Designed miniproteins, single chains, continued (3). Designs and how they scored, part 62

Each design is a single chain, and the fold is of that chain. pLDDT is the mean over its residues in the fold that is shown.

## One batch from the design tools (miniprotein)

Design m10280
Fold by ESMFold2-Fast:
Structure m10280 (fold): chain A 58 residues (1-58)
Amino acid sequence: AKEKEIKELEMKSVQYRMMSMAYAEEARLTGDESLAKKAEEYEAKSKELEAKAKALKA
């Protein structure tokens, strides 16, 4: 159902946002540039999924 798809997109968006924050914190503590890049990637994916979920609600 459409509601299930929206829920899955929202859950993945939250998960990616949490992962982005975790990688950003580790990058800050360790100075690991690869972790900083992963944080940026997951932040972008989170925003994309949030936009898709919002579009489906309309």
Scores: mean pLDDT 82

Design m10281
Fold by ESMFold2-Fast:
Structure m10281 (fold): chain A 84 residues (1-84)
Amino acid sequence: SEEEVEKLLEELKELLKELKKLLEEKPEHKEELKKLLFEGEVLLGLAGIARAIGRKTGDYEFAKKQLERLLKRAKEILEKAKSL
């Protein structure tokens, strides 16, 4: 559903906020964290495209599957960042 897609997009945005906080908390790892943040921002862009496709076509199952995949990748990025 559109509601599920919006919820996944909000979860992705919250993960990126956490990643941005790590830049402030771990300045010694700034360059590596910036690269991880850039990867996260790319995933957010792709999530926006998936949402737009869902809205335009009504194929919210496709949009949901894409957002779930992107969210999984974002969680992996955040785990790497926290491990620094």
Scores: mean pLDDT 86

Design m10282
Fold by ESMFold2-Fast:
Structure m10282 (fold): chain A 58 residues (1-58)
Amino acid sequence: SKLEELEAFAKSLKDLPFRERVEKVLEKAQELGVDPGVAAYIAMGASAERAEKLVARL
């Protein structure tokens, strides 16, 4: 799924500074058409499944 691709991409950036990692993950999310809220949680280290559940509770 697109969310699993975004999660894998975020994990590949683990060695980057936090700010740069977040910026790249959010840019990739825009390309994939992923919700910004879900993308933000994934950028912060959440799994795709966890990120969706967190956004759904808001």
Scores: mean pLDDT 79

Design m10283
Fold by ESMFold2-Fast:
Structure m10283 (fold): chain A 76 residues (1-76)
Amino acid sequence: SNGEKAKKLLKQAIEALEKGDTETAIKYLKQAAEYLSKDPSLEKAAQYARAAVFLAEQGKGESAKAAAEAALKEVE
């Protein structure tokens, strides 16, 4: 499902952020947001994933991780 694919990508993005690999995290967050956006029931998770992308691109790693964790909580 779109949620299961996004869940895996969000977990990989969070791990990348914890390692300081911001470029890899942004790639996974963008892919997660795409899968989440395909399911209207996951719109809140998609919004959090898009926020995580924006924050990571601004160099706000801790805020990006919090947003990614919020997205993950919405798909669990």
Scores: mean pLDDT 88

Design m10284
Fold by ESMFold2-Fast:
Structure m10284 (fold): chain A 68 residues (1-68)
Amino acid sequence: MREESRELARKIGNASLEAARKARAAGLSADETRRIMVEVIKKIGKENGKEFESVAPAELPPPEPAPP
């Protein structure tokens, strides 16, 4: 039970972190990067029967500075 949640969290964390890394490397803004991470988390959650309405990625890049 909790092991399944841990495995899911690991998959979500890795996928969102990888997506964020690629987005940042592609020169996307912090806001776009955060949006992509959230979308990845929601997608994986839904596919695994868990709905994440508002979620923060487990492994985040540095905090978002004040928006320009």
Scores: mean pLDDT 67

Design m10285
Fold by ESMFold2-Fast:
Structure m10285 (fold): chain A 67 residues (1-67)
Amino acid sequence: LSEKLQLQVDAGVVAIAAAVLLTTGGNEELAQKALDLAAKADATPDLEEAKKLVKEAEELVKKAFEA
């Protein structure tokens, strides 16, 4: 996979995890932030910015599940 495709896959996985948190009544604030970051990562043409956004979204999802 190209780096762009890998980032899109990673963003999709984060979005699914965040959606699960939202539907199960988990931490809505963290889940919504993660969804927003994943969507921004998918939309941005800047690969470095996309990487940063995906990493931030992954950390938010992880924190939401750990909290």
Scores: mean pLDDT 76

Design m10286
Fold by ESMFold2-Fast:
Structure m10286 (fold): chain A 72 residues (1-72)
Amino acid sequence: MEHERRGDLEAAAEAAYEAGKRAFEEGDYDAAIDHYTRAGDLYAEAGDYEKALEAYVNVLDTAVRKVVDRKE
């Protein structure tokens, strides 16, 4: 059974969120979606639902941008 350490989860979530922001800026939307999803999951595990929601919103925004920007 997994036991949660809130500080470790938040630090990992912050790193994933920053990686997502960088991938988005570079136009790597697949990497951005993966990183933001991981950040959201880690924030949710830490009980930080406000930051988890923010990360998931960025997943949706990135997915929309990916679909829109792929049109010629």
Scores: mean pLDDT 79

Design m10287
Fold by ESMFold2-Fast:
Structure m10287 (fold): chain A 69 residues (1-69)
Amino acid sequence: GPPLKIDPEVLETLPPHAAIGLLERALEHEPESAVAWALLGRVLERQGRLAEAAEAYARAKELDPSLPE
């Protein structure tokens, strides 16, 4: 199927569980999306899931070293 479009602004309006679900589906389609990994890290960090957030951020940096933390 076509890739899922992720809008970072829309993700910020979603409940955390819905944002995580949307990002997980996007990453199933595009596992090399540095932006999706970075967005997942931010959602997890806001939930206090710091270890999982750190893992997501590390993956984003591996894919695109130019991304801010």
Scores: mean pLDDT 74

Design m10288
Fold by ESMFold2-Fast:
Structure m10288 (fold): chain A 62 residues (1-62)
Amino acid sequence: SPIERVKEILERYRRGEITLEEALQEMSDIINELIKQGKTKEAFEAGSLFMEGLRELDAAAA
């Protein structure tokens, strides 16, 4: 599911396996694919989950 792909991106970023730029690129690809399929609600949910995950990781690093 798109939500599971977002969680995988966040976990790889958390582990330092990918850069923030790479995580943002992969998220852009997922969102664009969902929009092309007319799944605008899922695209919004995926983006929101990713942004919330980044905020939590930033807070944990402080």
Scores: mean pLDDT 83

Design m10289
Fold by ESMFold2-Fast:
Structure m10289 (fold): chain A 83 residues (1-83)
Amino acid sequence: LSEEADKLYQKGLEAERKGDYKTAADYFEKSAELYEQSGDYNKAAIAYWNAAGAYRKAGDTEKASELRGKAWDLLGKRVEEGL
């Protein structure tokens, strides 16, 4: 899961660099879901935050707001667990 998440995250970065924000958002979101499933809440939060940024640039402000919320929730979980 972590290796696949890393691969998807890199694809998101490549798409964002090319200005394909919708594709970047999709890759970052999928990467974040896999990091979350593997318990890597720090990387999941970062990926959700980047997905939110990409959705915002793509004009999907509602989805961007949703994913920012997920990132904050995961950061709160890190604090509670002493991470």
Scores: mean pLDDT 80

Design m10290
Fold by ESMFold2-Fast:
Parts: sequence; structure tokens; C-alpha cells
Structure m10290 (fold): chain A 98 residues (1-98)
Amino acid sequence: SEQEKIEEIARHLRRALGLIDEALAKSTDPESKAQLEEARRHLEEAFRAVLNKDYETALEHLQRAKELVEQANIDPELKAEVLRHLDRAIELVKELME
């Protein structure tokens, strides 16, 4: 159960990272690029925290990444997809903290 949730979180984080990389490649707005690059760094830290079973640290990084993605001026469909993956990862991390 815990291992299956960790693997599902990892899949959602990998998809979110790929979509953020796509958004970065398409973005011409310097502020949005900076927000997405910071979000990427937070997702990498969240990934490490999840693998170490440090769910509190993972949650903090995921929530910060979500804020940064929400603020970024990128394609609305791409933004919605990233946020869906982040929300599912946040939900699963919270379940592991119960």
C-alpha cells in the first residue's frame, strides 16, 4: 500500500516535470520561466523527500510548486494538466501522513 502510493506519486511527479519542461520550451515570458524553473526545483526536492519517506517536506515542496505553476502565465490547458498531477500527488502524500 505505502510502496504503491509512492510509485503513483513518482508517476505524477514525472508527468508534471515533463509538462513543465514543455511549458518552459514554449514560454517567452521571463517571469513565467523563472516561476516554472523554481517549480521544477521544488518538484525535484519533493521527489527526493518522497523516496526518503519525509512526507512533511514533500508536501511543503509540492504546495510551493503548485503556487508557482498557478502564478505562471502559460497555456491554460497545459497549466490545468500540471495542476491535476500536482493535486493528485499532494492527496497521496497527505494519505501517507495519516
Scores: mean pLDDT 90

Design m10291
Fold by ESMFold2-Fast:
Structure m10291 (fold): chain A 78 residues (1-78)
Amino acid sequence: SMEELLRLESEASLLFMQANVLLSKEELSEEDLEELRRLIEELRKLIEELKKVPGSESTIKALEETIKELEERLKEAE
């Protein structure tokens, strides 16, 4: 439904904002690393929900790219 798609896209927007904040930091604290791991899990869950909704293909692709960036950042920090 349109309402479901809008809800999931709104959630995606919030998670993108959170991801950009973490990715913009020069140095990550221990708390930031925990937040990064949490965010990766939430993004993966959102992708599974979006896969059930038609018209979400571009959003799924953007979320998958964001997960890749966050995973690379996590590896760099460890």
Scores: mean pLDDT 85

Design m10292
Fold by ESMFold2-Fast:
Structure m10292 (fold): chain A 86 residues (1-86)
Amino acid sequence: MEELERLEKRKAEVEAQLAAALAAHADDPLLAEAARLSGEALLKELEAREAELRGDLEEAERLRKEAEELAARARELAAEAEARAA
């Protein structure tokens, strides 16, 4: 299960990066929320890959759609933060 082990390691890396980003943006609620949603989207993409490896293609597609929605929301919040700062 080498691929699943790689995904597990990648999930830990994403979680660590998210924690660091949240700490860096603690004083900026829009950037902190954008970082949180972006990290959540990446974790959903990794979960979708795990579902594909199990042969659960419907679950993988559902998780990818959720990841796309979270990523879109993260981009909107980041753009809003930038617009407010300008």
Scores: mean pLDDT 81

Design m10293
Fold by ESMFold2-Fast:
Structure m10293 (fold): chain A 57 residues (1-57)
Amino acid sequence: MLKVLQALAEHGPLTVAEIAELVGISQSTASRILNELVEAGVVEARRVGRRTLYSLA
């Protein structure tokens, strides 16, 4: 989880695929963590065209 927040702080906004690659986890794991962080209000999800970008709230 901390590595996901660090990636967003250093490189954001990022897609699920970009976060998964940077952190070294599967896209399924990254999506689960990001959903938890959005529910906690620490990360925002924003749709830009066909992509969903995640950034620190």
Scores: mean pLDDT 82

Design m10294
Fold by ESMFold2-Fast:
Structure m10294 (fold): chain A 66 residues (1-66)
Amino acid sequence: EAERILEEARRKVEELEEDARRAEELAAQGTPTVAAVALAQAQKERREAEEYLEEAERKARELLEE
């Protein structure tokens, strides 16, 4: 079961990172105001991805150690 949690987390992280990258690309083409908002959103999505992965890894370790 731990493997499923990690696999799902990795897929979630990849999706969030892809969304962030797309937002960064759109920011480069937009106005300064739109770029700032898009970059802030991308940054938030990358942080969320990191936290999600860390949480999943912690849960997987707990399952393996129990």
Scores: mean pLDDT 76

Design m10295
Fold by ESMFold2-Fast:
Structure m10295 (fold): chain A 85 residues (1-85)
Amino acid sequence: SDELNEAWFKAYQKDPDKTEEAVEELTQKVREVRELIKAGKISKEEANQMLADFYEEKAEEYKKEGHEDLANAYKLLAESYRKKG
């Protein structure tokens, strides 16, 4: 979404190294969840819940650290995945 893209862009402008770290962590988690789906170990609905839970946790972590734009990006991701199921 435009809101999510804007949140990532603002985070990158404020702290590119921290934002790259967050993106790499995100990418790794998505990869892990996709492999679980491919292996037939979880459903797509369970995968969406696992990702939403992860994104909510990361949003709270970054909020506590004062990385407001990263916290907002993770919050928007969590809301999107929670809505899917």
Scores: mean pLDDT 86

Design m10296
Fold by ESMFold2-Fast:
Structure m10296 (fold): chain A 97 residues (1-97)
Amino acid sequence: MSEELRVEVDIGVVELAAAVAMAVIRTNEEDEETRERLLRAIREATRAIEEALRAGAWEAARRAMELFKEAMRKLSEGDYEEAIRLLEEAARIAREG
């Protein structure tokens, strides 16, 4: 596949996952502090991964996307603190690429 098409598909997947996660948090999380921390962590990780993908930092972006997927699993389990930790790690790895 062309790298350009792959970048757009990967960005679309991350954006869709972030949108779904944010919708779930908005409907289920009643603690405002935890909700704001989660929303901020998701936005930051999403931005860092998208920037890494556009910059051609493929390995850093892939590693960050795997951590983002783990964070989404933790979010679905109600482990919000671990989800935040994984999202912050994803953002860090994406930026270090």
Scores: mean pLDDT 75

Design m10298
Fold by ESMFold2-Fast:
Structure m10298 (fold): chain A 87 residues (1-87)
Amino acid sequence: KKGEELKKKWEEISKLNQEAVDYIMKAAEEIRKSKNVEEAEKLRQEAIDYLKETLDKAREISPEGAKAAEMTLKAAELVFDRELEKL
């Protein structure tokens, strides 16, 4: 049934998105606690690389999943840049 298939894919995308958001919040806290800009930039790059791998997984689930992952990645970049600006 198409409705059940869509619900299952939505649940999978939602779970991946929540995991990504939790990871972004944790990474942002680590960047905020960084001793210097070099350490913060290294943590930012590592976090972005991890999120890009998550984007590939979401893209395989559905086009909506790919779009949601892209928006989450863009939001992560903004959050990390904001924490870097404070250092």
Scores: mean pLDDT 77

Design m10299
Fold by ESMFold2-Fast:
Structure m10299 (fold): chain A 87 residues (1-87)
Amino acid sequence: MEEEERKKREEEEKKVIEEGRKKWEEFLKSKKGKLIMGEAYLGLGRMAYSVSEIARRAGDEESAERMRKLGEELERRGEELRREAEE
């Protein structure tokens, strides 16, 4: 029946998600994973700073401040992960 096929797919998807979650957690704990994520956060931080400047020039001070704070947090996390990877 279609409902039983749906339940079987949901169960298979749950197992794939659980396995992927464990592998992803192991990857994030690895030196290579931390380096890649660190660079990703630094890139996102630079993008947030760019959006903040655009918002500020458009006269949206509130959005500019929010994006600047987001950029600071992302840059900080990226630098932390990079240092952990270099250990």
Scores: mean pLDDT 80

Design m10300
Fold by ESMFold2-Fast:
Structure m10300 (fold): chain A 77 residues (1-77)
Amino acid sequence: GKVEELIAKARELMAEAQKLFAQGNYEEAIKLYDKAIELLEEALKLAKGEMRLEVEIELGIAHLNRAIALLLLKKSE
């Protein structure tokens, strides 16, 4: 369904962001986390029950990883 497709796309973007993060490319990683967050927010509007909880957990992970990338980006300036 649409919710599962949005979660899958967000997870793919987060995996790409993680690779950029590991390379020290924090600015590019943040851009991909932002895209993943947008997809997860769309999924959250559609999701109910157990699936809604899954989306909320993924959003939490995306926001945390983005915040860490932003912190490291600011440290490198």
Scores: mean pLDDT 89

Design m10301
Fold by ESMFold2-Fast:
Structure m10301 (fold): chain A 62 residues (1-62)
Amino acid sequence: SEEEREKVKELVELVRYIIKEQKLTEEQKKKLLEETIKRIKELASGEAAEEGIKEAEKVVKE
């Protein structure tokens, strides 16, 4: 749904800010990605969750 996509987008933007501000190690980034994926699955399902997970992976693995 649109609401699910919006919530997931907000979560991914928050994660983006954390990475920029905190200067995380590669190990910390992996842990953050795993936690973010779990959160996305709690907030959304189907395509909304899949899109959010792909965006989170892109943000964290850059």
Scores: mean pLDDT 80

Design m10302
Fold by ESMFold2-Fast:
Structure m10302 (fold): chain A 56 residues (1-56)
Amino acid sequence: SLADEIRRREELTVSELARLLGVSPATVRQMLRDLGLPVSPRITGEQAVELLEGIR
């Protein structure tokens, strides 16, 4: 699954996550802000999964 692929990554960039989700990097940054997650050029696989689950 996409979540399992993301969990296998220790770190990924906003651009990499955007490609995996099929959205723009700006959309990923907005989703991070909406969930109260750190907006940084690199994020952990765990933070990316939290973004997907919308549970932050």
Scores: mean pLDDT 72

Design m10303
Fold by ESMFold2-Fast:
Structure m10303 (fold): chain A 59 residues (1-59)
Amino acid sequence: PSAEQLEKAREYYEKATDYLAKHDFRGASQYFQEAGDLTGRESYYKAAETALKMAEKRE
């Protein structure tokens, strides 16, 4: 990833954590996925998957 893509991924990660704090798990999942798409990092995709499952399963 470029430096610009890394900066955007950091911004998306911060937005995702803000949505987690608001219990908007679907919103959090979307921003984690955007960070993953910019960086290719599995940890971001895993965070997106986990947030999406929390939104859908409600456990």
Scores: mean pLDDT 79

Design m10304
Fold by ESMFold2-Fast:
Structure m10304 (fold): chain A 76 residues (1-76)
Amino acid sequence: REAELEEAREAARKFKERLISMGVPEELAERIEELVIRAAEAELAGDMETAEELAREAEELLETMRPILEAYYAKQ
């Protein structure tokens, strides 16, 4: 459990750093990191309903950043 949670935290941290490097505001990137970690914690606790809801919130936040991501890719 702890090892799996630590892997999730590391992955979430790296994802946050990537988002910030792409121009996503730090506060939004941190919110996504928090939601991903909470979803992993809920899944490991057996609360799949909460895990799915938290994952959905993270996905919705990613959608709100679509203009930022599109601007980043347009510069490539």
Scores: mean pLDDT 78

Design m10305
Fold by ESMFold2-Fast:
Structure m10305 (fold): chain A 56 residues (1-56)
Amino acid sequence: MLEVLAETIKENAKYLTDENIEALAKKVGVSKETVREAVKKALEGASLEEVIEILK
């Protein structure tokens, strides 16, 4: 589940709104701040593995 979320974030980082971030956080049981940090790192060119580590 976290791998699928990380891939989605990496593929769509520049298109994710605050509402999308909140919806994703609720679906997987992580905080909104965790998802926001993952999105920021993905936009900076973070690897899939790095995004997964943030979501843990």
Scores: mean pLDDT 79

Design m10306
Fold by ESMFold2-Fast:
Structure m10306 (fold): chain A 97 residues (1-97)
Amino acid sequence: QAEQDAWDVELIKDKSPEAGYRLLLRVAGFDRETIDKLTPEQLKELARLAWLLLVSRALRKNYEKHGKTPSVQARLEQEKKDEEELEKKIKDILNEA
């Protein structure tokens, strides 16, 4: 944890887009070892997918907490499917790294 925290601080100080992508992946739950294996292209694409996954998870939690209508339940099921598809794409990129 202390080593990961120190790296997160270094990423915050680095104003490059790559440091921003790495920070986003850290927020999404990826460790430094996994992130360091990525090419620049994989890093950018994984950061995009991780952002979409975080947004989908937040929306799903909101629908679960507040919605019992058929429309909200349909959106909840769609968000679950979107999360599964995003997780699959993330796994495919990680398998290439």
Scores: mean pLDDT 75

Design m10307
Fold by ESMFold2-Fast:
Structure m10307 (fold): chain A 67 residues (1-67)
Amino acid sequence: TEEQEKRLEELREKAFADFEAKGYPPELIKAKQTLDEEQLRKMAYSVEELEKGKEEARKFAEKKKAG
C-alpha cells in the first residue's frame, strides 16, 4: 500500500545516496536498484541492522516454539 511504497522509496533513496557518497559507479548503483526490497535493504543497511533483524526473527521463532 502507500506505506509500503514510501518504505521502498526510502530504501532506494538511502541506498542510492549512500553508494553515490561512497563513490560507487552509476552502473553498479542502477544494478542494485533492480534488486528485491530485501536485497536492496541488505546492501543499504549495516551489519548491525541485519543482525538485529535476525535476532527479532529468532525471538519470534522461539516464542512460537515455546507457545
Scores: mean pLDDT 61

Design m10308
Fold by ESMFold2-Fast:
Structure m10308 (fold): chain A 58 residues (1-58)
Amino acid sequence: MIRTHRILETREFPSKEEAEKYAKELEEKGIPTKVVQLPDGTWRVAAYEVVEEEVAPT
């Protein structure tokens, strides 16, 4: 089966603590997140949802 990975939102924060707090809030809602540090010192949080999408006839 095909699973669709959809990015719901990306957001940058000046500190790791704020980025992780945001990621934690999203994960509490069942939304997987990823926190990564950018070269400029900011922290990016990517929120995404893994869902099964209908791409073929039933």
Scores: mean pLDDT 71

Design m10309
Fold by ESMFold2-Fast:
Structure m10309 (fold): chain A 65 residues (1-65)
Amino acid sequence: MKKIWLVYDESKERALEVSKELKKKYPEYTVIPVPGLSREEAEALAEELRELTGWEVEVLDAEEL
């Protein structure tokens, strides 16, 4: 099963940097930076992506990574 990681942060630079590192470590996963989204907005997007793709979608806080 394919996994999508949505990486959110108010800081665009931090979201992009963390996403780049995750892509290097886990190239088999689809890592999508969503800078400027709140957690609630990122989770809403994750629900939509699960509906459209049927894949596992996880929301990750770039500050916690």
Scores: mean pLDDT 79

Design m10310
Fold by ESMFold2-Fast:
Structure m10310 (fold): chain A 68 residues (1-68)
Amino acid sequence: MNLPPAVLKMTLTNPKTGEKKEIEVETASKGEAEALAHMWAGVLKPEGVVVEYEVTDEETTEKGRIEP
């Protein structure tokens, strides 16, 4: 199956320090981008990090938020 590539933008907010990190990564597909965002949220869940993400492909932009 030929899926269009997607760009994942994530904002990671650490509630303990108030720091925000922005990460941008190119992914092979929208599904891979969403899976990567959820993976990061899972890894950072013990720290209470909020993951806000934006997935952009050729035609669409989807936004989401993953709370710990």
Scores: mean pLDDT 79

Design m10311
Fold by ESMFold2-Fast:
Structure m10311 (fold): chain A 113 residues (1-113)
Amino acid sequence: MLTAEETEELLLIMIEMNKLAGKNVEASEIVRAMLEGRLAATAGANDAAQEALRTVAEGVLELIENSKLEELKEMIRKAMLKLFGRELDDEEAEELLERITELSRRLVAALAG
């Protein structure tokens, strides 16, 4: 089971994957604002955050379905280096991709109604 800190790190990587693919930029900014505590407590803010999370997660699953494994690993390596200054080997990139895939599937299922 993922910790809250691990979940936040995975969400940041998912945001960067969407941005690297040139997709879901607005939804990615909403999720980032939520994680940084910058999303204002207004009527509908929770609904906007949930829809943005779903959009980001669906975007990641679409990338996983439509991209080669080597392209996905390269995206994760670039995201990890940019966000956290950490270099990943191929095995670490594959393990991280599996965790991102699982989180994305869980978010889509949880936010589907």
Scores: mean pLDDT 78

Design m10312
Fold by ESMFold2-Fast:
Structure m10312 (fold): chain A 60 residues (1-60)
Amino acid sequence: SAMDQAKIAAVKVGNEGLKTGASPEEVYKKTYEEVSKVPGVSDEEAKKIAQAVADSVEAM
């Protein structure tokens, strides 16, 4: 599904961010960019996913 593809992309960006020491803001922007490329994902959904990934990176 579109949401499954979006989640896979989000996990990849989050893991890359943790390994490279990327800021939460950088992770947000990258996740939003990659998730927004998935057909069937709304702009609101992409922003929510990007925020969740950024928050996860900030908490670690």
Scores: mean pLDDT 82

Design m10313
Fold by ESMFold2-Fast:
Structure m10313 (fold): chain A 68 residues (1-68)
Amino acid sequence: SAVEELKALAEELSKDPRLEVTLEGDDKLVVKHTLDVSSSIGLVLRIIGDYPSLEVKLEGDTITITAK
């Protein structure tokens, strides 16, 4: 389910010290990053590739991930 995918992704991303990961309820993941533009785009593409049921939005230093 999208809820289980979000929880698995939150655990994975929280291992990177450049990422501040917050799970809001069961359906929204907010990631604040200190990555450069190319690295942040690369992370978004990796998430989309690994979790096609999730919607990813990149807005400056914030990545928002929700169920489609």
Scores: mean pLDDT 82

Design m10315
Fold by ESMFold2-Fast:
Structure m10315 (fold): chain A 66 residues (1-66)
Amino acid sequence: MHQVYSYQTVEEAIEALKRAVERGDLAVAQALAVHLETEYPEEFKKNSTEEEKELFEEMVRRARER
């Protein structure tokens, strides 16, 4: 019924992002944040917690700054 093909759900992508940040893998976290912005801009925005939004915004900003 819902989409099950496409690199998992936005929830899985958020989980991967959190793990990357926890590890200190900025490059991986940045790539995941860009992927979320490209594939799930609306869905992430509506389906994320305050913590996840803040983390995502920071990663995206770093990507855009450089």
Scores: mean pLDDT 69

Design m10316
Fold by ESMFold2-Fast:
Structure m10316 (fold): chain A 56 residues (1-56)
Amino acid sequence: SASTLSRVARRLGISRATVRRLARLLGISHGELLELVEKAESPEEAQRLLVRRLLE
C-alpha cells in the first residue's frame, strides 16, 4: 500500500519508487519489507540488512 511504502521510504531515506523496486528484487511484500526495516535499530542497520539479503 502507499502508506506502507511511505513508512519504509521515510525509514531508509529513499524514494517510494526505490522501495517498490527493492521489494521486487527481494521477492517480498511491502509489509514484510516494513517489518525488516522496523526491526533494525537504525536506518543504517536496516540498509545493511537489506543489502545482505539481496546478496544471499
Scores: mean pLDDT 77

Design m10317
Fold by ESMFold2-Fast:
Structure m10317 (fold): chain A 69 residues (1-69)
Amino acid sequence: LTPEQREQEARDAVEAAKGLIEEAKKASGRDFSILTVAAYIHAATARFLGLEEEADEVINEIKKLEKER
């Protein structure tokens, strides 16, 4: 990956994670678990690709949603 491609993939991963979090807020039971796991995977990918701060914010939001159940 070029640096530009890596940055774009990282941003795409953050956007995907945020979208999945919004869907998780509307979901219950198994669907909530699937959506939060998927969001976490995308956030972890963004973190690996260099968007650590933005990824950590998303991961913290996921943890907050889990705690509210």
Scores: mean pLDDT 82

